# Designs tried in a protein design run: designed miniproteins, single chains. Part 113

Each design is a single chain, and the fold is of that chain. pLDDT is the mean over its residues in the fold that is shown.

## One batch from the design tools (miniprotein)

Design m3927
Fold by ESMFold2-Fast:
Structure m3927 (fold): chain A 76 residues (1-76)
Amino acid sequence: SITKEELLEGASPFYKEIMEVLLEGAKTDQEITRAGYTAQEILNAKSEEQVKKILEDFNRSDLYPKILEIIKKKEA
């Protein structure tokens, strides 16, 4: 099974911050795995609108403000 620690191992600080947000409340291996794929999609997103849609598809639109804060902090 995939652990939260394994998903964060060797990751960039930016990826780790996104993953920590997405892993909040994740309890099953499937939830942890989906969070990992979602974090990669967010990293590959080219616009804030793409990030919003990715989180809507993940059914965690509630996290959009927090993820957006991380992205803006990285760009500053």
Scores: mean pLDDT 73

Design m3928
Fold by ESMFold2-Fast:
Formats: structure tokens, C-alpha cells, sequence
Structure m3928 (fold): chain A 73 residues (1-73)
């Protein structure tokens, strides 16, 4: 499935980001998102539902990362 392939690539990119991160809060958020996305790949069989749920996880990650940046400003 193109959705599965895209999500596997997204997980790989997040794993690379987590490995390179020196910020423990950012690393923890990335690792949480990776675990959630992997669980979706293992449990959700419908591609549209998988995409919608994965999109929500990525949106939450973005908001939490932005909150860290705002705290540093």
C-alpha cells in the first residue's frame, strides 16, 4: 500500500531525527510518536483510516515540538 510505504518512510525519518537529537524532551516526543505510528501500522488495516490516524499523531508531535520552541524563546 502506498500509505504503508509512506508511513514506513516517515517512521524512518523520525527515527533518524531521534538518534541525532541532543534535546531529551524532543527525543522523548519523537520516540513516543514513532511507537504510536508503529502501533497503527500493526493494527489499522484500512489505508484511509491509517492515513487519518497517522496524520493526527504527526499533528500532535508538531504542536508539542512547537511548544518546546516557544518555551525557549
Amino acid sequence: SPVHEALERTIADLERAAALSTNPREKALLQEAIARLRALLATVTDPEELFARARAVVAELREKLQAILDELA
Scores: mean pLDDT 86

Design m3929
Fold by ESMFold2-Fast:
Structure m3929 (fold): chain A 78 residues (1-78)
Amino acid sequence: KEEEIIQELKELIEEAKKIEDEEELYEFILKNLKKILEKYNISVEELIDLINKIFNENPDIPERVKEAIGKAIEELAK
């Protein structure tokens, strides 16, 4: 389960890196994170833990992508 979620999150991040528009990036991340939450029936807290693990292990992820993910998580946690 955890390995599958990490793989999908990494794939999401790789696709997100290709998006130049900040609004499109945010919408893309929000949509796909919501799908992952539903598919794996995990909490937002669990999602945050997995994302932080990926960020710590992959320091080359662009800051703009990290910020967009943070914004999407804030929205999903409401």
Scores: mean pLDDT 84

Design m3930
Fold by ESMFold2-Fast:
Structure m3930 (fold): chain A 93 residues (1-93)
Amino acid sequence: SLSEEIALALDEAAIAFLEELAKDPNVHPVIIQDLVEEYKQMGDEYFERGNYEEALKYYEKALKIAEENPEVISKEKIEEIRKNLEEVKRKLE
């Protein structure tokens, strides 16, 4: 629907903005947390729509940033993202 297309475009814009902010090594930890959460939510949205290739890409982006920032992202959140990756990989088999 148009509302879903608008929501997706806004999420993509939010991700682009957070990615630019995250390039600053002095960025506030909340920006890293928000970026990981936005990537995970995009992965979840694509997974629910059956677009497993796009879901995989976003979960991989979320996991990479989360693993690079273990002081900011909880171990529980990292394990949650890993489980999402395992599930989407099973769908692609």
Scores: mean pLDDT 86

Design m3931
Fold by ESMFold2-Fast:
Structure m3931 (fold): chain A 63 residues (1-63)
Amino acid sequence: MEEEEIVKEALRKKGREEADKIAKEYGLSPASIARVYEETGDRKGAVEYLQKLFEEHEKKLAG
């Protein structure tokens, strides 16, 4: 996705704070954000977003 490329560039050049802001502006899903962080080498960021996605999904299914 083109939006994912913009977020990747922001992460590399400006860091996570700016990348997160841009991702929210573009309405990217947590899964897309996790993929961007994984591809740019920010494994901790990717894990954090995937964990949040799993927790929200579990809460929806459980109640």
Scores: mean pLDDT 70

Design m3932
Fold by ESMFold2-Fast:
Structure m3932 (fold): chain A 94 residues (1-94)
Amino acid sequence: SSDLYKKAKEHIKKAKEAIEKGDLDTAAEHLQKASKYADELDKLGKTKESKEIDKELSELYDRLAEGYEAKGTIEDQAKSALMRMQSEVLKKKS
């Protein structure tokens, strides 16, 4: 369980680094991986750790949404809406 938490946090760190570089698609991939580890933590009854990861993920999905909106294409607007939706789902779980 400690290993799953560490893996989730490592992917969150990589997502933050990707956002800083403007690599939003790479950031989204890392957030998806972190989300899978959070789901596994929840299944193991590690609810506090899972909720902590979900909170960080919701904040980072909001940052991704802002980044996609700033690019201004129709495709990026669709990606922004998807990121906002994922953030909202995670906030309701937490």
Scores: mean pLDDT 87

Design m3933
Fold by ESMFold2-Fast:
Structure m3933 (fold): chain A 58 residues (1-58)
Amino acid sequence: SVEETNKKSVELVREAEGSSIEEINRTIGEALRLIGETTGKQVLEESRKRRLEELLKQ
């Protein structure tokens, strides 16, 4: 829900108190990159697994 997302955003801002904006942005950017890479790898693994299962069921 929009309310849940807003609450998360507020918590991130509060956690940033006393931290440098550059470090915060850097950490967020790196986390997003890892999420993207992990999601892509999982999609490839699922496709490979499904194809292997079809071969084994023959």
Scores: mean pLDDT 63

Design m3934
Fold by ESMFold2-Fast:
Structure m3934 (fold): chain A 84 residues (1-84)
Amino acid sequence: MLKEALEKLPGYSENTAGAYALLTKKWTGSDEVEGSKISGAVLYVMSLAIDPSLLSEEDRKKLKEIIEEYPESPVAKAAKKALE
């Protein structure tokens, strides 16, 4: 279930749970996501910080929304790095 999957992510805290849920929803289009898909979305955002050329216009929009709503989250920090 989503809650159990989020609790297993690196850098997860009660204050960042919303950021991971939003990331999952934006990337999968669903609130019902397997832990593997959540982990994949997080790793994908982190990989974009290494190679920004992989970043599409749709990805850029999703990352900006995460940064705006949860700026202090680990996901938002990786997203900011990817957009540089």
Scores: mean pLDDT 63

Design m3935
Fold by ESMFold2-Fast:
Structure m3935 (fold): chain A 69 residues (1-69)
Amino acid sequence: TVTLTPAQEAANRAVIKAVNDYLDGKITRDEALARLEKELASIPGLTPEQRAAILDAVRRHLDAVDEME
């Protein structure tokens, strides 16, 4: 089992919340991504590359969901 750092745990919670709010129809994809980007930028200990990789992964996931609708 991989132990997450506090920064990685915070990022993971932000991702889960954004994806769930989008899937529940509470926010748009653009709103989910904008909120996630802002939240990731506020987490100490994440590199710009880590933030970009997380945003790219979430964008690709949400785009795949949109293609099924």
Scores: mean pLDDT 78

Design m3936
Fold by ESMFold2-Fast:
Structure m3936 (fold): chain A 76 residues (1-76)
Amino acid sequence: MGQQALQLLLNGQDVEALDLLRTLSEEELRQLAKMLSSMFPISEQQALGLLESFLQQAPEDATTAGSNLLRTMLMN
């Protein structure tokens, strides 16, 4: 599940990624954050915070938010 959301973000499908992430429970989001911290140079806490921040975005802001999320994960 989490890998599918990441794939959507990498493909620039930010609205679809946001929709998928919104279907996840708090526990599933924490598991996704653990996976992201193992793949990218970020902590589990940073990954969770980024995912929670992204979930607060309106669909019209999803493209900008998705790009910022990816940039933060790849560069930190």
Scores: mean pLDDT 71

Design m3937
Fold by ESMFold2-Fast:
Structure m3937 (fold): chain A 70 residues (1-70)
Amino acid sequence: SVEEILEQERERFLKGAEESYKKAIDYAKKGNKQEAIRYAVTAALLYAMAGEPEKAREIIDKVEEEIKKN
């Protein structure tokens, strides 16, 4: 069904978002601000596409905070 296809797409977006967010934090901790921002934006877009806009906003704030610490 269409609902099953949409749920599978949502799961793919969430997985991609989580992987990109992890990379964003890793780069931020290493002091690579450009890569941290790139992966943070990618993660936020994927969270938003998965129907999680609040999570998208949250991860941007967390990555910005981590960048400021390093």
Scores: mean pLDDT 87

Design m3938
Fold by ESMFold2-Fast:
Structure m3938 (fold): chain A 92 residues (1-92)
Amino acid sequence: SAEAEAARAQLVALMEQAQAQLGEVLHQGRQQGWSDAEIRARIDALLDAFKAQADALIASIKDPAVKAEMQALVDSFLAQMRAIADASIASL
């Protein structure tokens, strides 16, 4: 449906923004010599902010099948972002 397409487009935009922000935190952490703990704290705050925005978007959806689909996408994205963060911090 058009409503489901719009919701997916908004979720993709939130994911792209979070991914770009994660990259920026890792880049700045490397350039400025931040500790692993500081980089992790900034990433945790970023992912928490993303989750809050995604949860608000999902709460606005009326179709339970679309809600379940988007929740699964959010869960997969968060797991992927954490894996990228862990690998990147280990390489700093």
Scores: mean pLDDT 88

Design m3939
Fold by ESMFold2-Fast:
Structure m3939 (fold): chain A 68 residues (1-68)
Amino acid sequence: MSELEKELEKLRKEGASEEQIKLYEELHRLDREGVRAAIEGREEELAAIQARSAELKAQLKKMGITVP
């Protein structure tokens, strides 16, 4: 089982909705893409990913979901 799957299972047990779970999955997808963009030196793509990630983190925090 992946690390993401373990985190999603924890969120479900804490009473997170499917909508909140989907936002958390999207955040993890963006994090992986951001790391790859940084390693590959894709600065413009990294900036776009960081902006989108920040928006999702703010939305999840507003819903009471713990994010890194």
Scores: mean pLDDT 77

Design m3940
Fold by ESMFold2-Fast:
Structure m3940 (fold): chain A 100 residues (1-100)
Amino acid sequence: VDTSGLSPGEREILEEVLEAKRFLEGGGSAKEAYLRLDIADGVALIMETVMERPVHPVVLRALAEGYRLAAEALEKEGDTELAEKAYAQSALWEERLAAQ
């Protein structure tokens, strides 16, 4: 992923998402990956709502993809409630990306 043109905050969000994906690929806990994504999500929402700054499409796509992968892993682990929340978060970020 080309991080050229991303703000420092956007790079941190993207790196957290990539770490969560690596954690899942390494056989780590889906719940822990979800919690890492939830922190990144909170920072992105602060940028959009408090700082009134649009989040870069690369970051929006990474959040949507990360939550989808976490949701699939949570469902396989039997955490259906948290998987449903992760799918909903993925859909919200996909909608934001599509609205650009």
Scores: mean pLDDT 80

Design m3941
Fold by ESMFold2-Fast:
Structure m3941 (fold): chain A 59 residues (1-59)
Amino acid sequence: GARAGRTAAGVVAASTGIPAEVVEATDERITVRVGDAEVTMPASTDAGDAAARAYAAGA
């Protein structure tokens, strides 16, 4: 759920120095903005996978 997106944003910001923000978090999907990119992923995505997706899109 919403926890995965928030954790992903926090992990990306902490590990890369790139600001990351949760744009939308629902039971169906999570959207995270990292740098100038936005990544939408299933709410079932775990925190590590969510962080990796957000970072890859922002890089």
Scores: mean pLDDT 65

Design m3942
Fold by ESMFold2-Fast:
Structure m3942 (fold): chain A 106 residues (1-106)
Amino acid sequence: MDLDALAKAFNIELSDEEKEVLEKYLRGEITPEEALNFLIEKYDLKLPKSLVDAIINKDYRKAATILLFLRAMAKNDEEIKKYRVLELFMAVLAEKEGIKWSELDK
């Protein structure tokens, strides 16, 4: 998985810290929950329980739908960027399970 190509597709720039966390996850060194918690703490994300539950249960279609709604309701560009980084993390999680994230947003 090419993280730089994926970041470009999402129109975001990943920090070195975010890349390191995703690379650790792809190597199986951390859990999906640990990767998600990193992002929640870094961006002070207040995620709906329904989204957290969907991610834990690997319901990526529901997670994609909720994230689209959160991004649409974002108040400013900083909020939009936070949700786009979260979408990229979810795309990495889904792809590791053999699910194409691009097929979940349609």
Scores: mean pLDDT 76

Design m3943
Fold by ESMFold2-Fast:
Structure m3943 (fold): chain A 100 residues (1-100)
Amino acid sequence: SRAEYVAAAEARLPELRAEAEARLATLDAEAQEAARETRARMAAFVAAHRDDPEAVLAAFRAEAAEIQELIDAGRVEVALGKGLGLGLVAAEATLELGQA
């Protein structure tokens, strides 16, 4: 059920955050900053566009494209940092949507 999904996601979210933060701590300062900046910016965008799921999806696609460009440029550690930040925002947004 949706309630069971939400409860399971709420139980796992602190563990996913801790795992992501532990991984980020092993990356260089540039990758850590990229994760922090991406997470803050995307979280703010999601909060501002709660009634526009197409705009949110387009923003996530744009970030995914930028991550791919960083990989293609050999900036793999910065791409990983960005991806971890984006993944946390996606997990939090999915949980909020499930609660609505």
Scores: mean pLDDT 80

Design m3944
Fold by ESMFold2-Fast:
Structure m3944 (fold): chain A 90 residues (1-90)
Amino acid sequence: MSRLRRLEREYERLRLLADASKFGVDLADETALRSPPENQQIANDARAELKASYDKYKEELDRVGREIDRIRERRRRRERLRRLLELLRR
């Protein structure tokens, strides 16, 4: 399998994890609002942990996205060079 296809799958995986983590943060916010006072600290700690995971996945998405863009740009440049070579031959 090509490196680009592996990166595209990794990007989709990270996107799903980021979406799930964001949903978890939103759910934790709602749960904290309904939690008794003795559970507020636990709810806040869980929310902070979910937020940290979400932020990590977003950073990884940006990194993988940039790598995909670089590969696509290199491929586009190679195709352009092939066309130029064909024109020079004809």
Scores: mean pLDDT 81

Design m3945
Fold by ESMFold2-Fast:
Structure m3945 (fold): chain A 86 residues (1-86)
Amino acid sequence: SKLRELEELARRLGELLLERQAALKKPSAEEVAAARAKIPEIAEEAVRTVEREGLDIDEVLELLRLAIEAVEAGLPLSVVAARVEA
């Protein structure tokens, strides 16, 4: 069930990042459609990477939640990286 939660959070983050990019950079409709189409594949690759590398899934889930909160607050993802490095 945690792997499914990981995939769902990764998809949500991808969609939020795409919406933010559309608001700030106003990409073409074709670019937005192409990026959106890749979100499920990227989310599935993220799940496979967590499994392959033996990462702590609970830590990855918390990082994804933090990333989603940061994007929703209009903050760059570098804020999440800085917190992980601490």
Scores: mean pLDDT 75

Design m3946
Fold by ESMFold2-Fast:
Structure m3946 (fold): chain A 71 residues (1-71)
Amino acid sequence: MIEELKELARRIGELGGLSEEETEELIRAIEAKDTEKVDRLVTLAAVRAPESEQPELAELARRLGELMKRL
């Protein structure tokens, strides 16, 4: 589960143009179960993402949120 969450975070960061530091921060927030920080960083990725990547990013964010609720 945690490795799947980390992979989702890396993919969201890649599509959303997060820096390496921001992606690492997202992974740490997931591990800490800091849902507010996760939401903030995922939102940041969504606003930076190209329009063509928005549907994939939205689906990855939905999957991340679902898995986070099961931690």
Scores: mean pLDDT 82

Design m3947
Fold by ESMFold2-Fast:
Parts: structure tokens; C-alpha cells; sequence
Structure m3947 (fold): chain A 87 residues (1-87)
């Protein structure tokens, strides 16, 4: 459980960093936008399933807070990306 949480937090952080790197750029090509959206779409189902499994396994309040902080950061980055570059 702890190892799965750590792995998920690392996955969320890596995806957030990738989106933030794209947000730092003044423009993106259509191919770059498509590649990032495809990566996020593919990751979304995996991440949702992993979150559901961890919630069913039971998380401490501290673990739950860390998970929600990481998920919230990803959601905010993705919303900012869609607002700036979205289709």
C-alpha cells in the first residue's frame, strides 16, 4: 500500500511537471498539443483506477491529504493547459 501510494504520487508529480513545462512555453505545435493530450488521456484511466484501489485499501488522513494535494496540483495544471492551449 505505502509503495503503491509513493509510486502514484511520483507519477502524478511527473505528469504535473510535464504539463507545467508546456505551460512555460509561449506556443505549442499541433503535434505537441496532440501528444500531451494523448499522454494525459491515457494516464487518466490508470490514475483513476490506482486512486480508487488505494481508497478501498484505506489511507491514513496524512496519506489521503498528500494524495489529494498531488491530484489537485495535476488538475490545476491540466485546467490551465486547456485554458491556454485547449481544443
Amino acid sequence: KAAELDALLARLAALTARIEAALARPSLSAAEKEALLAAVREAAAEIDARIAALLEAGLSPEELARLFEAAGALQRAYQAYLEKFGL
Scores: mean pLDDT 83

Design m3948
Fold by ESMFold2-Fast:
Structure m3948 (fold): chain A 62 residues (1-62)
Amino acid sequence: SVEEALEAEKEELIKAGDELEEEAIKTGSVELAVAAALLYAAAGENEKAKEALKRVEEATKA
């Protein structure tokens, strides 16, 4: 169904976001962190998107 397809798409977006967030933290890339946050937001995970941006902001501010 459409609902099942949308749920699968959201899971893939979250997985891609997690991978980009890990890479952003390892490399200090703000661009990858923003990309991860956008993927989380597209999946409807707004709080996770905010947390990703906050973690990278805190890491890069030091």
Scores: mean pLDDT 78

Design m3949
Fold by ESMFold2-Fast:
Order: sequence, then C-alpha cells, then structure tokens
Structure m3949 (fold): chain A 66 residues (1-66)
Amino acid sequence: SHERATKAGAAASLAGGGLMSKERAVEVVRRVTGADREAAERVVEAGLNGSDGKTLGEEAERAVRA
C-alpha cells in the first residue's frame, strides 16, 4: 500500500540522514512492508546513497509488492 511504502521510505531517509542505523532501518522496512531482508536492504541502501525521491519511492513500492 502507499502508506507502507511511505513509511519504508521515511525509515530509509532517516538512515541516509544519520538519524537511524542501517540495521534498525532494515528492520523497520521489513516490519512495515513484510518484505524479505534483501528487498528491505535495497530500500535502505537507496536512502543511504542519497538517491532521488523517485528512485527511493520505486524501491519502497517494490518492497511492498514483494
């Protein structure tokens, strides 16, 4: 759902800004999306790499669909 993707993207952005550890952000993404660790790590990695909002949003939506 859009809400789950938004929450996953927010966790990835917090990790990218240094406000949340990578491992904590991965667990948050897994909890809100139900995605496996690999899919959750892709969302968090997009945030850590400073990816544009479109790319981060696409990875978050993909995790929700996984």
Scores: mean pLDDT 79

Design m3950
Fold by ESMFold2-Fast:
Structure m3950 (fold): chain A 84 residues (1-84)
Amino acid sequence: KIEEYEKRIEELEKAGVPENDIKRLRDLLSAARQAEKDFEEAEKIYKEDNSQEALNRYIAARILRDSVPALLEWEIERLEEKLK
């Protein structure tokens, strides 16, 4: 969940992870939030317009909604592992 990622980023910041790494994580978190909004918009469009173009947009938005949070989680885990 997005709130969980925010808390984990705060914990990394408190643990002394470099500010540039924290900024990158926050940028990814913002991208994850945007991907969720874009998916909701694409879903609305697809429900009203079942064209191939609307379907392709829906699929692309779904991939980003799933992929961006996964990348964020991977980056957080990588930094957490280094703290050990």
Scores: mean pLDDT 83

Design m3951
Fold by ESMFold2-Fast:
Structure m3951 (fold): chain A 86 residues (1-86)
Amino acid sequence: SLDDLIEELKYLLENREEFEAYVREELARLGFSEEEIERIIEVLNETIERVVQAAEDGAPDEEILAIVREGLARLKALYEEAEARR
């Protein structure tokens, strides 16, 4: 559910250093550069923060889902750009 997703995203914000370390390790294993990894982490953090903030501010589910979709689209674009450079 959306509520379950929001709680999971809050957990990631509270454990940001561990979450970022995990993402860095996995993307490095896949052959991404440090610059590409940091850009992906930046978008992930921005998206998670925006979703959690919107939820705490009582935004409608449709607005929260729109933020999630926008974030996923940005991540997909960065991933495809990084893959195209390999």
Scores: mean pLDDT 84

Design m3952
Fold by ESMFold2-Fast:
Parts: sequence; C-alpha cells; structure tokens
Structure m3952 (fold): chain A 79 residues (1-79)
Amino acid sequence: SPEKLTPEDARVLAISLGFKLKPGTEQAFADFLQKFFDEGKLDEVSTRLAFFIGLPEKTLEDLAYFLGVPLSEIEPFFE
C-alpha cells in the first residue's frame, strides 16, 4: 500500500544515494518519489536502485536512468 513520504524521508534517501538536495526542494522530491509508490512501481524502482547503489561512481545521470526518467526531471532537486 502507498505510504506517504515526508521531506525528511526524501533528504535521508538522497544522502543514502550519495546526493544532497537543494534547500527547499525536499517536499518536491518526496512528491516525485511518491508517484512511483502510487503507480505500483515500488518493487521495480527498489530493484533498479539496488543496481545503482552497486555502481563504482554514482551520478545524477545514472540515477535518472535507473529511475526511468529524464535527467532534467531530477536535476532541479539536487545541488
């Protein structure tokens, strides 16, 4: 079932992936992630993120690729 992500959850997740959110984008990133939960893509996204975490170098381009979105959709959230 869909769980509601908080801005703090989004910040913690971003740090766990090796990135920093721009101040004031935490809610927008939480809302962005929530769409995958609402679309029933949690298992697919979790599997893809596990592959991403295993990469020797982590980039926003790679994160966008594994999330299945254009880089331009996630760039505004990050430093």
Scores: mean pLDDT 77

Design m3953
Fold by ESMFold2-Fast:
Structure m3953 (fold): chain A 95 residues (1-95)
Amino acid sequence: MEGERLVEEEAERFRREGVTDREEHVRALLEVLARAAEFDVAELRALIEAKDAEGVRELVREMLRKILEKEGIELDEEVEEEIERAAQRFADLVA
């Protein structure tokens, strides 16, 4: 909810500013997620620079879980599956 809204707001801002580079957009969105989850942005940047798709997938999964827990959303099996799909999408964009 809040994290998803922050990601959409950042994407809209980049669209308005004419930033069209996909890799730059993905990095910016991931950094917004890291800040929302109170994760270390430097750790995320290191994984992206190394093109460690598996590391990015695992970190995004942990970030999304933390955001949802803060919002009071119960992590049932369906929510966990949605988190896995979102994390895999971000990993694929970094690889």
Scores: mean pLDDT 70

Design m3954
Fold by ESMFold2-Fast:
Structure m3954 (fold): chain A 85 residues (1-85)
Amino acid sequence: MEEEKKKIEEQIEETAEKAVEYLKETYNLDEEEIEELRKKIKEVLRLQVEAFREKDEKKKEELEEKAKKLLVEIFNKLSEHTGLK
């Protein structure tokens, strides 16, 4: 069981790295901002994977709500870089 979770964590890490690379190129982010976004993106991906595997609909909804909150934080952070001020 831990082996499967480790495999998923590696895939989350890889996916987050690719997403961060894309965001860095698109939004011209600083390294510190990239690291913050990496952490948040990894959390979102972990919550999404857990929600996908969750059999209980209410627990799935709670996990999706948490992921949505983090996504809003990410979008707010990125919107600061699309504005000049």
Scores: mean pLDDT 76

Design m3955
Fold by ESMFold2-Fast:
Structure m3955 (fold): chain A 58 residues (1-58)
Amino acid sequence: SLAEAEQLLERLRQDPSDWRALQQLQQIYDEHPDDERLRQLLAEAERLFQQHQEQLRS
C-alpha cells in the first residue's frame, strides 16, 4: 500500500495532470486515515496537481 502510494506520487511528478493517480492515492489514504506518511504523500500529490492546474489557467 505505501509502496503503491509512492509509485502514484511518482506518476504525478511525471504527469501532474494524472487525476486518476491522485484519486487512487486518495482512496489509499481513506482506508488508512491515521497513516501520517500516506497523509504527507497525498498532500504532496494534491500540491503538484493544483500547481499544474494553476499553470494551465494562467
Scores: mean pLDDT 81

Design m3956
Fold by ESMFold2-Fast:
Structure m3956 (fold): chain A 70 residues (1-70)
Amino acid sequence: FSKEEQKKGAEQARGAGEAMRALGREELADGSFAASDGDPAGQGAAARTLHQFGVSPEEAERIARAAVAY
């Protein structure tokens, strides 16, 4: 990943986490924030959250992976 892709991934994972927290989905929110902070344990939760907000499954996994790498 480029540094730009990693940064965008982290920003998208964080935004998705904030949206999930607002919806009362604490587990998905916590995982998305963990991925944004570079924790690979959050990668799956971040990918699922991004997919629920309209990102394709392939792109959601790519973004979550980039976020973890940031």
Scores: mean pLDDT 78

Design m3957
Fold by ESMFold2-Fast:
Structure m3957 (fold): chain A 58 residues (1-58)
Amino acid sequence: SASGARAARGAALAEVRRGLSVAEAIEATQRGLKNAREKGDEGTAAGLEEALRELEAM
């Protein structure tokens, strides 16, 4: 869902704001994305894909 995607993206980006390194945030986001895809959670997967693109652009 769009709401789930926004929540997942926001949560991933919040890790960097809390002082996690960008590299650590990318690794955590990649793990979350793999798990979301394996569970069929398309909303969470979409949000994490957007977060990953944004983190990789940093």
Scores: mean pLDDT 77

Design m3958
Fold by ESMFold2-Fast:
Formats: structure tokens, C-alpha cells, sequence
Structure m3958 (fold): chain A 80 residues (1-80)
């Protein structure tokens, strides 16, 4: 459901705020979200996760991570 997708995105944002978002936790959260998505939304999620993985590897700010998370969330919710 959209509610479950939103809840998982809220959990990802909380991990960012706590400095606990790792590539492994992001991939696990992405897999959980993916179960609720159609093909269009799955493609959006894949692109968003890849961008977030790159930001984590480049040690970008929490603000940049939150921006991409929120942008990906909104695109997915619109596609559902």
C-alpha cells in the first residue's frame, strides 16, 4: 500500500538523521518498498537507490541524502 511505502521512506530518513544509513540498510529498505510497486515505480526506485548509493560513497551531506530520498518518494507515490 502507499501507507507502507511512506512508512519505509520515513524510516530511511530517520536513519539518515541518525547517521546510520549504510548501503546495506538502503538496499534492504529498497527491497521492502519494491514489493509494493508497479513496474514504473520500481524503475524510479532503482534510479533513486543508485543515486543514494553514489551519494553515500561520495560522503555527501545529510541534506543532500534527504533531498534525494524525498524526491524519490514523491515520484514513486505519484506513479502509484
Amino acid sequence: SKEEVEKIFDEIEELVKEGKLTPEKLQEAGEKINEHLNAEAQKILQEGVLELLNLINEKKSKEELVKVIRETREKILKAL
Scores: mean pLDDT 86

Design m3959
Fold by ESMFold2-Fast:
Structure m3959 (fold): chain A 82 residues (1-82)
Amino acid sequence: MIKDITDRSKKLTDLTKKGDDKFKNGDYKGAIDYYQQLYDMVKDVSKSATGSVLYRISDAYDKMGDYDKSKKYRDKAKKLGY
C-alpha cells in the first residue's frame, strides 16, 4: 500500500545516502556494505535502480583496486541498460 511504498522509498534513499557518504569519506568497503543492502531491496523490482547500485558497487571496488570485481559489477549494470 501507499505507506509501504513510502517506507521502501525512504529506506532506498537512506541506504543510498549512507553509501555515498562512506564513498566520499574513502570508506569504500563501508560504501559497498550499504550498496549491497540497497541491491537486495531493488534487484527484483527496478532494473534502473539495480543498474545504478551495481555501478556504485563497481566504482567502489575500482577505488579499492579490486579491478576484477569492479568489471564484474560494471558488466552486470550494463546488461540492465545502465
Scores: mean pLDDT 80

Design m3960
Fold by ESMFold2-Fast:
Structure m3960 (fold): chain A 65 residues (1-65)
Amino acid sequence: SDEVLAKYREKVRELFEKVSDEAEEMEKQGKEAAELTRKDPSKVPEAMRMTADATGRYIEKVSAL
């Protein structure tokens, strides 16, 4: 029915929004890590950890959807 189709479309849009939000958070953490390294090269290991943590979070959150 049209009602059932409308509910499926709504759920698909909700999932797309959640994926977009998690991608935005990952990008934000990546930019923060890059800025940390730019200001202090001795923080490369910390910046790498931040990037790995952000990537892992994105994969975990998106995989749970």
Scores: mean pLDDT 83

Design m3961
Fold by ESMFold2-Fast:
Order: C-alpha cells, then structure tokens, then sequence
Structure m3961 (fold): chain A 77 residues (1-77)
C-alpha cells in the first residue's frame, strides 16, 4: 500500500470508533513509564501519542493518522 492508502485506511478506522482509538492511545501513554526504553525514546513516543490523542479528541482523523503512522515507523526502526 502507498503511504496515502495507509493514512486513509488509518483515518477511516479512527473515524469509525474514535473512543476506542483514544482508549488505546491513553493505555499506551499509561504504560510508557514502565517500558524498558531510554528516556529520549520515552519522551519521543509520549509526544507522538499525545499528538495523536489530541487529534482524535478534536475529531481530526487525518492528523491522528499521521501521528499514528509515525509511531509505527519508530516501532519498526
């Protein structure tokens, strides 16, 4: 899939159930202090999770999808 297709698909999932996506992002943020990762990695993940969560709460599925895709890229690095 292209990046545009991945973003559109992610945005559609967020728009279908924003409350469930927000709950998943909140759970990920809550788990972050217990993760065995560097402080720099934790700060970077927290910033992206907070950005995604804010976008979901604002009803901006496209902005939320962009942040979530960036999170996936970091996890696969």
Amino acid sequence: ATEEQLRARTAARIAADPAAVAAELEAALAALPSEDISEAERARLAALLERALAAVRAGDADAAAEAIIELFRLGEA
Scores: mean pLDDT 78

Design m3962
Fold by ESMFold2-Fast:
Structure m3962 (fold): chain A 81 residues (1-81)
Amino acid sequence: EEEFLQQALEDYRAYRRELVDRDVKNLEKIKGKEIAEAFRLLTEPLLDEASLSADREYQKAINRARKMTPEEAKKLIEEKK
């Protein structure tokens, strides 16, 4: 069972990375590169965590990015790098 849990975690991490790549591309087209990059940075800590709390934080990051201004995105990128 532990081995199955480890495989499930790796599969979930791969799925999460695919979601991030998709959402980053969508945000770049709609909101621009700066907001897309800020979203990627917000979700990077969540890529290696398979939990309900990480799922909730991911949804919060999407909602935040949708309402984010380019100025807020630039500030976030500078602070997180």
Scores: mean pLDDT 75

